# Designed miniproteins, single chains, part 83

Each design is a single chain, and the fold is of that chain. pLDDT is the mean over its residues in the fold that is shown.

## One batch from the design tools (miniprotein)

Design m2875
Fold by ESMFold2-Fast:
Structure m2875 (fold): chain A 100 residues (1-100)
Amino acid sequence: SKEEKILLIELYVIVAESSAYIAVRAYKNGQFDLALENAKDSIRAAERAVELLEELGADTSEAREMIKKMKEAVEAKDFETFLELVKEFGELVRKKVKEL
């Protein structure tokens, strides 16, 4: 149902934000492999949220561009910028859900 997809989108946003926070903490502690693993988990959750939004007929162009920037930040090992992008992504997705 639409309601089940919205709940899944909200859960994937929580996973994306939580994993991004863990990535920053791991990186600051010198746990680089753990940081990268959590950043990848964060991006995967963000991609799943966007796919569900697309199934519900939302315009996801901006959200997909943000995911591209998130991937670039991870490649640059800029986990602080990565976390800020994930937070902005979460706010954008929450706004799109309200428009459904």
Scores: mean pLDDT 91

Design m2876
Fold by ESMFold2-Fast:
Structure m2876 (fold): chain A 85 residues (1-85)
Amino acid sequence: SDEELKERAEELLKDLKETLEYLKEKAKTSPVAEIYKQMAEIVEEMIELIERYLNGEISEEEFLKKFNELLGRFNELGEKAVALE
């Protein structure tokens, strides 16, 4: 339901803000800092996308499509970071 998706989006927004702080710290200290910088940029885009959805600026369909694209790119970078640590 719309209400369940909004509640999940609000919880996800909180989690992504915590993830962003972690990635920013990793981007300063990690030997693969450039990958963590790219991951942080994707998380910032995810945060903006969720806020636009919660504000009614984009449709549920558009939100889910764009979020899934960002999640795919994030996961690819995460796999590279783990492989190179």
Scores: mean pLDDT 86

Design m2877
Fold by ESMFold2-Fast:
Formats: sequence, structure tokens, C-alpha cells
Structure m2877 (fold): chain A 86 residues (1-86)
Amino acid sequence: SSSLRQKLLEDSRRSLELSKKNEEQSKELRDQSEQLRKQGLQSTPEQGQQLFKQSDELEIQGGAYEGLSEMSRSSAKLGERAAEKL
């Protein structure tokens, strides 16, 4: 039906927007992780240990946001394909 098609297209658009936002967050977190890792390499061993822990945490979070971005992108594609069949 046209109402189901409209809902699928609207849901798909929202999923694509979420994918882009999660991709941006992933990039920001990974860039921050890299900067902290570089700082850790130039720091004392004690300071470096804390910076490396923070860097690793941000890298893990960045990876999680990339995963969320991929899931949202896949959802958007499925919604578009379903809408085309209605």
C-alpha cells in the first residue's frame, strides 16, 4: 500500500541519517584515539600507560559506532528495496 511504502521510505531516510551520524562519531573517536596514542609515545611510562588505555577505549568505541553505522545503512537499503515492491 502507499502508506506502507511511505513509512518504509521515511524509516529508510532516518536509518541513513543515523548511519551518517554514527560514521562521523566513529571517525572523531578514532582520530582522538590516534592523537592520544601519539602523545603516549612521547610521554613518561606512567603517563603513557594512562594515555594508551584512553586511546584503546576510544578505538573500541569508534569501532562500535562504525558497526552501528553499517547496521543502519543495511536497514536503509532493506527499507528501500521493500518499498520498491509495494
Scores: mean pLDDT 90

Design m2878
Fold by ESMFold2-Fast:
Structure m2878 (fold): chain A 79 residues (1-79)
Amino acid sequence: SHLEEANALARKGKALYEEGLRAEAEGNLQTASDLYRQAAEAYRQAAEHFRKAGLEAAALIADKESEELDERAKQLEAE
C-alpha cells in the first residue's frame, strides 16, 4: 500500500540521515553530503506515497525533512 511504502521510505531516510551524522562527526564531509542527499531522496519519495495515501500533513513533514537535508548537503559542499 502507499502507506506501507511511505513508512518504509521514511525509515530508510532516517537511517541514512543517522549514517550521515556519524560520517559528519568523523570529518567525512563528502560521505555525509552523499548520505544526506540519499536521505532527502528517500523522504521526497515518502512524501509522494503519503500524499497518494491521503496523508497531506505527513507528506508536508517528509517534504520539509527532504528540503532541510538537501540544504545541509549543499552547505557541506560549499567552500
Scores: mean pLDDT 90

Design m2879
Fold by ESMFold2-Fast:
Structure m2879 (fold): chain A 98 residues (1-98)
Amino acid sequence: MAEEIQEELAEKYHERLAKMSEEEKEKLRAWLEEKAPEHAELLKEVEENQTLENKEKLLDFVLEATREIALFLGMDEEEVRERMEILRKAALEELRKL
């Protein structure tokens, strides 16, 4: 279920990216580049101290970034919200096993 949702979301991202202008692609690339240092720091925190709190912080960052990208690509806000909720629930279930 969660894997199917990730695959569907990835397919929609690919379709939207194919329809984007070069200027829009550069804007998305610049946004990702700005987010890269924060992502790297959160990954480092998890690597150095594998606490549930650090893993949840990384998860929250990844889910929020995924949502922002989906909205930037013009995906429906309600549909994105529903899919993010399912992905968050599945990820939290995995974190609880650790």
Scores: mean pLDDT 74

Design m2880
Fold by ESMFold2-Fast:
Structure m2880 (fold): chain A 94 residues (1-94)
Amino acid sequence: MKLEVKLDPSLSIIEQVERVLKLVVTLVQQGDYEGALQVVENAIKWAEENNDKETVEFFKKVKEVIEKGIEEKKSPDEINKELSKLYHEFLKKK
């Protein structure tokens, strides 16, 4: 499975974030937590390179939710529900 996030420069920041989050949610649903965390870490680096502090903070929260979900043995559905809530809060700020 390719864990490469191909960023399309024609897409807005919001569209890029949505695309990355959909991939993360899919990996979590498949139980591929290592792949999900790798995608999130790459997204944090991408946002830092673009000086987008709000997107950096969003993906840091996404990483924390996944890591805590693994530690607390939450189901993929419970983790993805928390990720969905974070995304809705992020959209309200943009």
Scores: mean pLDDT 78

Design m2881
Fold by ESMFold2-Fast:
Structure m2881 (fold): chain A 99 residues (1-99)
Amino acid sequence: ARDDVIDRISRHSGVPREEVRAAYDRLQELRRELGRLVAERDGRLPARLELEWWEEDGVPYARVRLFDRDGNLLREEEGRGLDALRLEIRALEETLRRL
């Protein structure tokens, strides 16, 4: 659940739940904006973002891969805990800037 993820990240990072919640809310805002642009452009985007989330010993991890329109890998990054959340935020912001 959303609150369970926020609690786990807060405990792992030592950051207050309110700060983790703010980052999570920003992430959801960016996900909605990307979804809106995908719908408006009939899925035709100048960049492709691949997102992978997993957990190891209750700690969330994320990996992002950003590709250009021709399929060239522009960036690959991995993060854990709060850094995993921030990594997806940065990747979504970069993807949106390329649209």
Scores: mean pLDDT 77

Design m2882
Fold by ESMFold2-Fast:
Structure m2882 (fold): chain A 97 residues (1-97)
Amino acid sequence: MSAKEYLELGKKAYREGDYKKAVEYFTKAIELAEKEGDLVLLARSQYYLAIALSELGDYDKALEYARRALDAARQAGDEVLEVGSASVLTATESKLK
């Protein structure tokens, strides 16, 4: 199974409302993307993991992965993922009130 395949499985689980399963798949996608050295896929997987963790109420972990996604997106030069990750970071910070 590839990082891209786990990312797509995670996105499917997220769309179906299975956030726990989405977290599992996105975590596997991150591990494989790091091994593959794919910064865009790493940033995407961290971005979706942050969103899924936020849906589960794990805001501390969601913030951690939103920051990691932002850093990876900047390294990859992906402006769309950078903006998306920054938005998730801001939204998640508002939940820690």
Scores: mean pLDDT 86

Design m2883
Fold by ESMFold2-Fast:
Order: structure tokens, then C-alpha cells, then sequence
Structure m2883 (fold): chain A 89 residues (1-89)
């Protein structure tokens, strides 16, 4: 399900979602680490960038964005997820 949702997203929406999962993994524990890794792998595949680069971008976005505007980025991630879910229904 998550893989199909991310494949339906734009690269930007997928990156926002990966940043969200990284942020959640720091606060709510290891279940989000697996979702973060899956999102990073699908973004790398979708964009053609290396997995390490996709991971670095997602972590960077989480550190900067969720440190300064966590509510805004969390809302953007939720909107991207819902939009992706509609495309795979």
C-alpha cells in the first residue's frame, strides 16, 4: 500500500512524506523507521537519484522544516498521503 501511494505521488510529495516519517521515528519509535526507509527507496527509484542522496534530502527537510514549522509540514504530508491514496483506490 505505502509503496503504491508513493509511486502515485510527485517526487516533492514523496520527499515531504519521507521527512514526516523520519520526524515521527524520532518521537514515536521504530515503526516509522521502516516506513521512512521504504519512502526513501521509492523516491530514489522514482527520481533516479541515489538512495543515500534521497535519504539525506529527507533528513535535511525534517531537521529544518519540522524544527521551524512542524504543524505545517505534518499537514502537507497528510495531504500528500490522502491524495496518493485516492490515486490508488
Amino acid sequence: MLKEIIEAMTAEEGLILAAYFYYKSLREGPKYEEEFDLAVEEIAKKTGIPVDEARARARGLAEIGYGTAPDFLEEQAKKALEKGKEKVK
Scores: mean pLDDT 76

Design m2884
Fold by ESMFold2-Fast:
Structure m2884 (fold): chain A 88 residues (1-88)
Amino acid sequence: SGKELAKKGVELGKKGDSKLAGIYSAKAGEASGDKALSKKGKELSKKGDSATGGNYGSMANYKSGDYETNSLASLTSGLSLEQELKSL
């Protein structure tokens, strides 16, 4: 399921593997959530931008209601940090 893929992404991110975390977060979005966001994540992962692809995947999974798993996956992908920095 999308939630299980997102949990895998979070675990990999906690271990410092942001690239694999991004890949699993993108797969989570593809398996569930918003199709447009998951498609964007998959496209970015194919281009080698797995971290950004993972963030779009985590956003897609967010719409499925797994807020806790999504929040951690988003942080490990780095895009949420970029958005926070831009708001400063």
Scores: mean pLDDT 55

Design m2885
Fold by ESMFold2-Fast:
Order: structure tokens, then C-alpha cells, then sequence
Structure m2885 (fold): chain A 96 residues (1-96)
């Protein structure tokens, strides 16, 4: 697997907010190098995390990561999914 795949697996398995932030920042830096399959996998993993995440700093890093992905993808389906995830992350931040 790529470095991206390793980071996504670690992000899915970690419970530590500080570790999540570190991984999210690394993924954000790597976004310009993502292929379409890696973009899709990122949105899937992020969607799973948003459903249970309550830490406002983690949610803000997720929002930044997904917004960065929006600037790099030309896939309309991925764009719509990313917009939905940003709106979900914003909704969770308002409840905090």
C-alpha cells in the first residue's frame, strides 16, 4: 500500500485526538498527489470518522482536508460527497 493507504488505515484505527490531527495534517499535504481511488477512499474514511467525532479541532482539520481535496478533484460525484461531508462537519461544530 501507498503512504496514503497507511495513513488512512491509521486514521481509522486511532482514538487519540492529537494523533488524528497529525495524520489529517499529513494527508492534507499529500492531497495534490492523490489519484481518484485514493480521493474516494479518503472521503469514505472521513465520512466514517465524522459520524462519531466530537473534538472540534479534529472536525476543523477534517473540514480543511476535504476543502483541499475539492480544489484537486474534477470528479463531480466526489465533489458532491465532499460538500456533504463539509456540511456534516460544520453541523457537528455548531453542537460543540
Amino acid sequence: GSEIEKLLKELRSTRDPEKKIEILEKLTELVPSFNEEEQEKLLEVVGEIISTERDPEVLEKIKKLVMTLLNETENHDLILRAIGLILRAIGELFDL
Scores: mean pLDDT 82

Design m2886
Fold by ESMFold2-Fast:
Structure m2886 (fold): chain A 75 residues (1-75)
Amino acid sequence: MERVEALKERLDKLIEEFYEAIKNNDQEKVNEIGKEIGRLLREARETMSEEEYQILVDYLRKKFEELLKKINEDE
C-alpha cells in the first residue's frame, strides 16, 4: 500500500480518538493523542517527499475542520 494511504488511515483513527476525548473532556487523552499525531507528522516530514507530506497535511486539515464542525454542532 502507498505510505500516504497507510498514514491517512492511522490519522483517521487518531482523529476519531481525539474527538471522543474532547467530547469526554479528557485532557490527558487529548494531549496523548496530540503528541502521537505530532510524532506521525514529524516522521512523515523526514521520510516522505514534499508533495506527499503536503497531501497528508491537507488531509489532516480537512479532518480537523470536520471535527470542529461536529464539536460545534453538538453544543
Scores: mean pLDDT 78

Design m2887
Fold by ESMFold2-Fast:
Structure m2887 (fold): chain A 82 residues (1-82)
Amino acid sequence: SKEEFIEKAKELLSEVAEAIQNKDFDGALKKAEELLELVESNPEASEKLIETVKELIEAIKKKDAKKAFEKLKELVLEIANL
């Protein structure tokens, strides 16, 4: 359901944020890729949401914590407005 999608997406976002705070960029990347798979497989996800997750993944790959948190904030708002 849409509610189950939102709950799982929020859980993954929280896990990505925690991994970045702990400087665990490999763990953050794994969770962000799980989020991408979740959003790409769900019809509730907009093209904008998918794009923002991809931008989060790129920030994590570059170990750019500032940009990664910026994208996490955008994703929290986008998911809350579904």
Scores: mean pLDDT 87

Design m2888
Fold by ESMFold2-Fast:
Parts: sequence; structure tokens; C-alpha cells
Structure m2888 (fold): chain A 73 residues (1-73)
Amino acid sequence: SHHHMGAELAEKAGAAARAGNAETAARLSQQGKDMAGTPEAAKYAELGKEAALAGNGEEASKYSAMASRAAHA
């Protein structure tokens, strides 16, 4: 489902951010936002994208984890 896909994309975005791959993290976070089943998941996916583009991999990973959790709520 799109809801489940959003959670998967958020997890992959977090992994990319931890690996220092800001472009991949931002792209996956945007896809996760587009596939988000809840407003909370979309919000955290957007924050993760912004953090990744700012070069803050730790914050991007944190927001991606929150997006994944929110997608399951």
C-alpha cells in the first residue's frame, strides 16, 4: 500500500543520511512524503529531506525514523 511504501522509503532515507548520501536521502524522503498515509508522516519526511539537504545526516536520520513510526500510527 502507499502507506506501507511511505514507511519503507523513510527507513531507506534514514539509512542514506547515516551513510552521508544527502542527495539519495533527500530524494527518498521526498518520495516518502508523497506516499505518506498520514499528515504526521508527511511532516517528518519533509523535515528529513530539509535536514539532509542542509548536510545534517544525524537530524535527517532522526526525522526519517519519526516519519516511519508516524506512518504506522
Scores: mean pLDDT 77

Design m2889
Fold by ESMFold2-Fast:
Structure m2889 (fold): chain A 58 residues (1-58)
Amino acid sequence: DLDELTRASLEAARLYREDPDMTPEQIEARLVEAGFDPETARSIARVIANARASPVPA
């Protein structure tokens, strides 16, 4: 569901803005608690994990 993926992405961004130290696993858990599908939450967490694994300038 494209709409759910979009809402989950926005919620994940909001959570990360409030607590930048959150792990992808914690974001996944929070999205599931907010009522999103576990599959959607996992997909968002994977995207975040992959982005963080990429070398970025400090």
Scores: mean pLDDT 75

Design m2890
Fold by ESMFold2-Fast:
Parts: C-alpha cells; sequence; structure tokens
Structure m2890 (fold): chain A 70 residues (1-70)
C-alpha cells in the first residue's frame, strides 16, 4: 500500500493557494514539506492538482486533501 500524506489546501484572498500538513508518517515529513511547498503560490486549482499528481508519482505516496476558500 502507498503511504498517505494528508493536506489542507487554502485558496487565499489574493487568488493563490497554500497548504498545511494535516497528517503524515514522520519518515515522510521531508516529502510532505516538499509537496506543501510545491502547492504554495499556485494560481489555479488545476496547477495544485498537477503539482500533487507529479509529487505522488515522484515520492510513491498518495495525497489526500481538502480545499478551503479563505
Amino acid sequence: ARPVVTLRIYRLPDGTYAATIVSVDPSLRAQADAIRDAVHGSRTLAAVQQAIAAAQARYGVTVRYTVVDL
């Protein structure tokens, strides 16, 4: 089974996206931080989804996320 990284993704008032890590295995913390940072500053939900898909392929993880508008 693939390890799971759980994120909360925020659409900020300026129209950019940011993420926080909700849960991750401690051995994958660096990968989770990299995925969070890859989402940061994205201007569209499609860009966020592409960054997550690329990271899932690169790190061999499953990313679960929710999106919240601020």
Scores: mean pLDDT 85

Design m2891
Fold by ESMFold2-Fast:
Structure m2891 (fold): chain A 61 residues (1-61)
Amino acid sequence: SLEEKRANLEAAIEANRDDPAALRTYRGVLEAELRDPEASPEERALAAEMLARIDAVLQEL
């Protein structure tokens, strides 16, 4: 579900807050989802939200 996906992504970002290599890997996965023509609008909205969170964390490092 989108709720489970959100929870998993938020947990992964938090667990890897001080690991820029891991954060860039997650960023790449989310960018791929934004480019996926089969992704739902809700999935793209979640991907964009999580990308913004990752970018904010990376800017603090």
Scores: mean pLDDT 83

Design m2892
Fold by ESMFold2-Fast:
Formats: structure tokens, sequence, C-alpha cells
Structure m2892 (fold): chain A 91 residues (1-91)
């Protein structure tokens, strides 16, 4: 369910934000917004590429939280295939 993914993402992001620098948290927020906007615009391939980059460059908990937010957005749009692709990148 999208609601559970949002709750899990919020918890992970909150935990990571307590231990990471303000600069790292700000970068995560900006990248998360970019990914969500790409999904809303229908630029799914670009969103998935950016999510893979985020997984490699950001701390694990922040990257996982962004992925959970992205998966929730895909499910809200009814795009189960996109949600599955996002899950494969995160897991």
Amino acid sequence: EAEKLLEQGEKLFGEAAKTESEETVEEAILKGIEIINLIKEGNYDEALELLEEVKKTLPKKLAEAIGLFAKAEALKLGNKELAKRIEEIIE
C-alpha cells in the first residue's frame, strides 16, 4: 500500500537526518523531489536512472527512503510495473 511505503520512507529519512550533515540531507531532498517530478511527468526511464545514481551516491537509509517515496508515487499513479522496477533498484 502507498500509505505504508510513505510511513516507512518517513521513518528512514527521519533516522538518517539525525546522523547525516545538513548538506547531505538537503541533497537527498532535492534528488527526491527531482525523481518524484520525473515520475509525475512520465519520464520513468530518467527517474529510474536517477534513483540508481542516488543509491550509489547517498547514504543507504536516505536512498532507500527516496526509493520508498518513488514507489508510493508509482502506486498512486496505478503504475505497478514502475513500482516493481523501483523495488528492484532499492532491494
Scores: mean pLDDT 85

Design m2893
Fold by ESMFold2-Fast:
Parts: C-alpha cells; sequence; structure tokens
Structure m2893 (fold): chain A 77 residues (1-77)
C-alpha cells in the first residue's frame, strides 16, 4: 500500500541520517551520540520489517521510536 511504502521510505531516511550522526559522533568521541544513532537504526529496521509484513500499526510505532532516538543523537552532538 502507499502508506506502507511511505513508512518504509521514511525509515530509510531515518537510517541515512542516523548513520551520518553515528559517524560524526564516532569522529568526535561522543559515545552517547553513537549509542542513540545505533538505537535509531535498530528501530528504523524494525519499522521496515513490520512494513514488509503489512503491519502499519507496528511499523508506525517503531518509526516513532526511531525518530525519538534520532532526535537524542542529534541533541548529543
Amino acid sequence: SDELAKLYNEANSVKFRAEMLKTLGALGGIKEAVDYAEEAIKYAEKSQEFARKQDVEKSTEYLKKAREYLKKAEEAI
């Protein structure tokens, strides 16, 4: 569905941003930024797993968690 495709693509965007923050955090020695970025990637991947299963509710819940950890990673830098 269009909604599932949107969730999958938004999770890809979170993963891309989190990978960048993980790299920046590692280069800067900011362990908290690396740890939060890794959690953001993990939850974005879970969102995509549930999107593949056509579970909109769980995909949305995990995408929300991914975004929360992405924000924490951004704030830690």
Scores: mean pLDDT 91

Design m2894
Fold by ESMFold2-Fast:
Formats: C-alpha cells, sequence, structure tokens
Structure m2894 (fold): chain A 67 residues (1-67)
C-alpha cells in the first residue's frame, strides 16, 4: 500500500467536494489524474460510477493513513 503525500490527500478532498457539488465528470477525473500522476484522458474514459467507486476507496485509504 502506497502512502499518500499531503498534496495527494488535498486532491482527494477536492475530488470529494467536487462530487458533492455535482461537478462535471471531467473535474473529478482531472483531480484523480493528478493524485496518480496519469493523463487526465485515461481517467476520463472511466464512467462516473467507476470514478465514484475509486474515490470511495481513496477516501478510506486516506482515513487509514491519517490515523
Amino acid sequence: PKKFSEEQIELVKRAVEADRRNSPKSTIARLLAEVFNVPVEEVEKLSREALRAGLEILVKAVEIQLK
């Protein structure tokens, strides 16, 4: 399990807030692409449901790391 940097944790929090505000899929994909340092186009290929599932897993991983 890879530990998240402070910057990655901040990006995950921003992605959660974007999802709560019902922001465009592209906004969430961009934030998640920055977390993993991958091209945004690769993340945008995922469905909104897949992005949400990935975000839920990331939130749990961040919660575990911060304890």
Scores: mean pLDDT 78

Design m2895
Fold by ESMFold2-Fast:
Structure m2895 (fold): chain A 109 residues (1-109)
Amino acid sequence: EAEELRRRAEEEIRRAEEAIRAGDDEAAAEALRRAGELGVELARVDPEAAREVAERLLRLAEEALRRGLERAARAAAEAALEVALALPDPLRSTGLVLRAIGLLLDLEL
């Protein structure tokens, strides 16, 4: 179960990276949402892998924001927040939550 979820999350993250490089905001946002859903499932069976997914989603949100891909940036930040909130150790996930909220606020301003 964990191995399959990790592989699927990796594939969606790869699709998101490719879409961001191509400037395809819609395709990137869709892949990022799917990666987030998989990351939430991973948090239940492999919290460390889920934390890695959240960190990668935050980096992709920053990249999308720099490229002007607002939908992708929002999708990645929201996905990262959902994954971070699903993690079992609130103290270790606080930094991820705050970073995701900061990115979402940047998108509103």
Scores: mean pLDDT 86

Design m2896
Fold by ESMFold2-Fast:
Structure m2896 (fold): chain A 62 residues (1-62)
Amino acid sequence: SRLEEFREALREALENKDYEKAAALLREAGADVTAEDLKNATPEELGELLLQALNGLWEREQ
């Protein structure tokens, strides 16, 4: 599913500290975020952004 592919792509980008790619993926999902925002984010803030993006994608697939 698109949701599964998004989750894996975002996970890989974050694990590689590729914040530019992670920010681009989150923006495609509807989150208003930049690479610098992600680089400066706490783990809690990153979790919130991920949850918001996943919720947005889930709603769009309904």
Scores: mean pLDDT 75

Design m2897
Fold by ESMFold2-Fast:
Structure m2897 (fold): chain A 90 residues (1-90)
Amino acid sequence: SLNELLEKLSKFVDELYEQLKAGKISEQQALTEIMNEISRIVSNAEPKDLPLLRELAIFVAQKAVEVLRGKMSFEELVEEFNKRIDELKS
């Protein structure tokens, strides 16, 4: 289900953030992993879920650019991402 996919994606992002805080991965690696996972989800999505998942992909891509430009912290990206996931699950 869409809600199950969104829950798994949220946990995946949280796990990457924990690895980043532990110094096990770089910020660039964490962002790449998030983008790859979203791409995988979009590629396997049901047609009815595609518009919502594409909007999520665009949202994350825009926030990733802000992090890479030094205008947003990775922590802020994770916070905004989790808020967006909660909105989509409502």
Scores: mean pLDDT 86

Design m2898
Fold by ESMFold2-Fast:
Structure m2898 (fold): chain A 107 residues (1-107)
Amino acid sequence: MSPEESMKSVKEQLEKALDYARSVGASADVIAQLQKAVEIAKKAEELAKQGKDKEAFELAAQAMGLAGDAYRAQAERSSGDVRFDLEVQASLFYMQSAVFREAAKRL
């Protein structure tokens, strides 16, 4: 997968995360943090298009980390299946953040 394709995937994942958060009635602070994550992901995609892969991967790691924090915060305010889904997705965002951070170090 090219860096541009990877950054496009990150952006699409975070846009879906924001949509899901809105659908479950997430708090304003959680929505704001996810909106910030989406904007950082858009900047990462533009940097990848310019061949600035290291900077793109560093921003992707930051965006995924912010999404993890947002989902974790909303999980603490949720119950049942919604809480479980948010906790699982937060863990996956943290994993992707670590992967992109490690990849950036090798570029």
Scores: mean pLDDT 91

Design m2899
Fold by ESMFold2-Fast:
Structure m2899 (fold): chain A 84 residues (1-84)
Amino acid sequence: GSLKQAILLGLDVIREAEKKGKLTLEEFNAILDEMEKKGYDKEVIDIFRELAEEHMKRTGKDEFSLEEVRQIVLEAIEKVKEKE
């Protein structure tokens, strides 16, 4: 289901942020592009994209700390859960 996909996608994004110490918006979107190509639901991908872009607009930064990535992921999972 979409919730399981959101959790798995979120874990993959967090792992990349842990490896690099941070993610740029471009790196975040590149992970989402790869997961969309692997058959993840477009609706789940779009929720993650929208929240990352909203976070950028709110903070004025084009990069996210590990803690900011965790916050975006948790917000995306909650939004997917609310739609189910």
Scores: mean pLDDT 85

Design m2900
Fold by ESMFold2-Fast:
Structure m2900 (fold): chain A 100 residues (1-100)
Amino acid sequence: MDARMRELVARLVALLEELRARLADDPEIVGLLDQMIALARSLPTASVAERRALLDEMRELLLQIEARLREKGLMTPEVRELLDRIGLLLAGLEALVAEQ
């Protein structure tokens, strides 16, 4: 589990950092992404109960990011593709934690 979790977290953080770089001019979106990156980095060292809470918070942050991007007209095809990939990695992490 730990090696697979570290792999998925590394991929998730890389996609979040790519999205952050594309949206660097929006401090609100950057702030939400920085929160999500911090939560993701905490997953490998967290307890099982903490991991569930972290993933729930990350899911809520992802929904907030998507809503704010739509409101601001920043939902380009490239941003949508990154969000879809982020959502799939988050679902993969949720599945791994459900097995614990």
Scores: mean pLDDT 87

Design m2901
Fold by ESMFold2-Fast:
Structure m2901 (fold): chain A 61 residues (1-61)
Amino acid sequence: MGPLLDAAREMARTMLTELKWSDEQVIDTLAAALSGLQLLSPETAREKAREILEEVKEELE
């Protein structure tokens, strides 16, 4: 996957650690960005955002 996913992971990390947003707020924000940038349906973008969030949480250990 391309640089857009790396940017999404960086945003998720910042939102979780610096801004302390809820999981739902991070997912909704990433899903909106992904649907706009990659022309994904809102449902598909939300699932992808959820996967990114879980990966970032695992990386943060």
Scores: mean pLDDT 75

Design m2902
Fold by ESMFold2-Fast:
Structure m2902 (fold): chain A 72 residues (1-72)
Amino acid sequence: MAAKEAEAAARLRAVLEPVLSPEEVELVVALFLAAARAYGASEEVQAAVEAQLEAHRELVEKASAAVEAAAA
């Protein structure tokens, strides 16, 4: 549901806002939602999402560290 995705995106933004710029927050939110939507999708969709995650690897690693720190 789009509403449920919006709520998940809002929670992710709250975790990332202290460590990323607004533009980086929106990019990371879009990438993480794309990865979640790609779970169980076709190999073509999964490969496209993996390519985007690799293209933004440094930003994804920084965002993942922030999420892990917030969970601790």
Scores: mean pLDDT 76

Design m2903
Fold by ESMFold2-Fast:
Formats: sequence, C-alpha cells, structure tokens
Structure m2903 (fold): chain A 93 residues (1-93)
Amino acid sequence: APSVEERIRRVAEEVIRLAEENMTSPEIKKQVEELKRLLEENAPIEEIVEKALEVIQLGIAELPLDSELAEKLVKLRKELLELQAQYREEQAA
C-alpha cells in the first residue's frame, strides 16, 4: 500500500490537474506553480498540504455553489485533511 506521504502527493497532483484543466485565474495559476515547485523539491509534507489546501480554497471560492468541480475539490480537501491528521499521528508516535 502507498505511504501517507505518497497518498498526500497524489492528492496534491490531482489538485494541480483539476486547477490547470478548469481554472484560468492568475492567482490560482501562481499557487499551482508554487505547489508544483514544492512537490519537485521534495518540500516538507506539511508545506505541500498547506499549499494544496490553499489552491482548493481559492478554487472553491471562484466556482458556483452547485459546481461538479467544487464537489470534487471539497472531497479532495476532506481526504487531504484526513491524510494530514494521519501523518501527524505517525510523526508523534
């Protein structure tokens, strides 16, 4: 099974994919480029999570309430927060 860190990276990559395919906002593009940099540089997992959550929040704010894309972003946010909690528990052990 993939590690918690590998699962977090996969969620971050999916966030990047959805943002690049669906969003043209300069602010979102800037945050996506920063998230890509963090992944490429193997930045700390907490920094990757924080940046991915920022991209998700910006994306949701730009979308209609009933958007299918907003629904997907909300689901990814929940998964990412659950993985962050698991990562923190493993670091505390």
Scores: mean pLDDT 84

Design m2904
Fold by ESMFold2-Fast:
Structure m2904 (fold): chain A 84 residues (1-84)
Amino acid sequence: LAKEIKEKAGLNDENAKVFAEFLENNGEISPELAEKLKKVSQEDLNKARAWFKSIGKSDLADKLVQFEIDRGVEELVEAVEKVF
């Protein structure tokens, strides 16, 4: 799975393993997986999303988009709370 993601989506070994774990968990994001996903670049997230759509897993691609939105909101809230 990780090898296929690496070759088909054009990801490095580390990020291919992260997305393999995401697929193996059927798009469920544990706190541990969330920390790994936060370290993935926007470019590699876009590559993974494009690949998921290409293989008919648009629901998983949408879950990655939702994770990025939720993360951005959480990061903004945490930044505000740390200042105030």
Scores: mean pLDDT 74

Design m2905
Fold by ESMFold2-Fast:
Structure m2905 (fold): chain A 71 residues (1-71)
Amino acid sequence: AEEVRRLVEEAVRAAAERAAEETGLSKEEVIELGREYAERLGAFVATLSEEEQEEALRLARRDREEAERLA
């Protein structure tokens, strides 16, 4: 669960400059929103089965890699 939160936060940080330019928000605001989202998602994932948590981790890793590729 914590690993999913960390990966989502890393993905947001990787994409933060681009997202800030596209939305008109500051990079700091984008990172802050991403942290809140990651925390909520991590808490939700922690309530799931181990199999579902493993799937969530796989998806988070993929999204993090895509964010880095696009940055």
Scores: mean pLDDT 76

Design m2906
Fold by ESMFold2-Fast:
Structure m2906 (fold): chain A 57 residues (1-57)
Amino acid sequence: GPRLEELAKKYGVSVEQVQGLKQLRDDGFSDEVVIQFAQRYAGLSEEEARKLLEELK
């Protein structure tokens, strides 16, 4: 959706990567695990990953 596209552009990642991170959280993974996945999968820093995850709440 438009929100996920906006977040993808803001953080320099793909829409599919943002959707994947949202899905991990919706599946009940902890914020710490989702942040680690974002760093490895999307190449985000810890700070960027944390900010993106906050915007997905």
Scores: mean pLDDT 83

Design m2907
Fold by ESMFold2-Fast:
Structure m2907 (fold): chain A 65 residues (1-65)
Amino acid sequence: MDKEAVVETLRLASKSGDPRISEPARALLALGDDAATRALAEASQKLKGTNAPLHEVLLEAVRIA
């Protein structure tokens, strides 16, 4: 997973008007770029093929981190 793309996605998500997206995105960014990227990559693999919405992927990443 591209680290720069992941961090940019999290920055955009952190500005979302939906707290289900913005809150976990802010939590992941607070952990640092490397930890956030690793957690998102692991969450994305775990939820691969489920068509999970972004907020579920972000929540799973927070659980992993």
Scores: mean pLDDT 79

Design m2908
Fold by ESMFold2-Fast:
Structure m2908 (fold): chain A 86 residues (1-86)
Amino acid sequence: MEKIEEGAKKGAEVAREAALRTPDEAQRLGSEYADLARKVPTEQAEEGARYGAEAGLKAMRDVGATPEQIGAGSVAGAGYAAYLAG
């Protein structure tokens, strides 16, 4: 629980940072964090990704991210949260 919670928090920070970048940079970050998540293909990582996606979406909306930035940032945040939870 606590590890997943902390992972979601860190994933939200990554999603927020990605949302503040250009769409191309956000997509690159998403790809990099998705590759990290691939190294931990566990159910715990999947749960971490779910919590990270919810926290990231809130964080991105709080900074006024566009729909395109939300898409890319969600991939980055969920990927990092999954990696930290696995």
Scores: mean pLDDT 73

Design m2909
Fold by ESMFold2-Fast:
Order: sequence, then structure tokens, then C-alpha cells
Structure m2909 (fold): chain A 69 residues (1-69)
Amino acid sequence: KKVEEANKQALKTFKDSKAELDRRIKEAQELLAQGADPEYVERLIKQAEEDHKKKGKESADNLAKVAKE
């Protein structure tokens, strides 16, 4: 069941990270609509995307490690 728990944790991490990404993009778009600097908003979106990618990679690496045990 160790692989099943790791898979469950990976799915949770992905869902949480995806929800955070979507929320941050929405907030950035709302800031842009309110007259925020477009370059600043683009940096916020890029950072959110990079954070999501990093969490996905960490989760995948952990899954691969557990699967080999």
C-alpha cells in the first residue's frame, strides 16, 4: 500500500497546486483589469506557473522513488 499512499499524495499535491495556480492567475487577471502594470501581472503568472511545475516534478520524483522500493 506504500505505492497507493504515494499516488494519493501525488494526486492531492497536483490538485492543490493546480487550484493554487488557477486562483493566482485569476487574481493576476483581476489586478490587470483594475489597472495594474501588465509586466508585473505577467511576472505573477509566470511565477505561479513555475511553482506549479516545481511541485509536479517533486511529486513525480517521489512517486518514482517509492515505486522502486
Scores: mean pLDDT 79

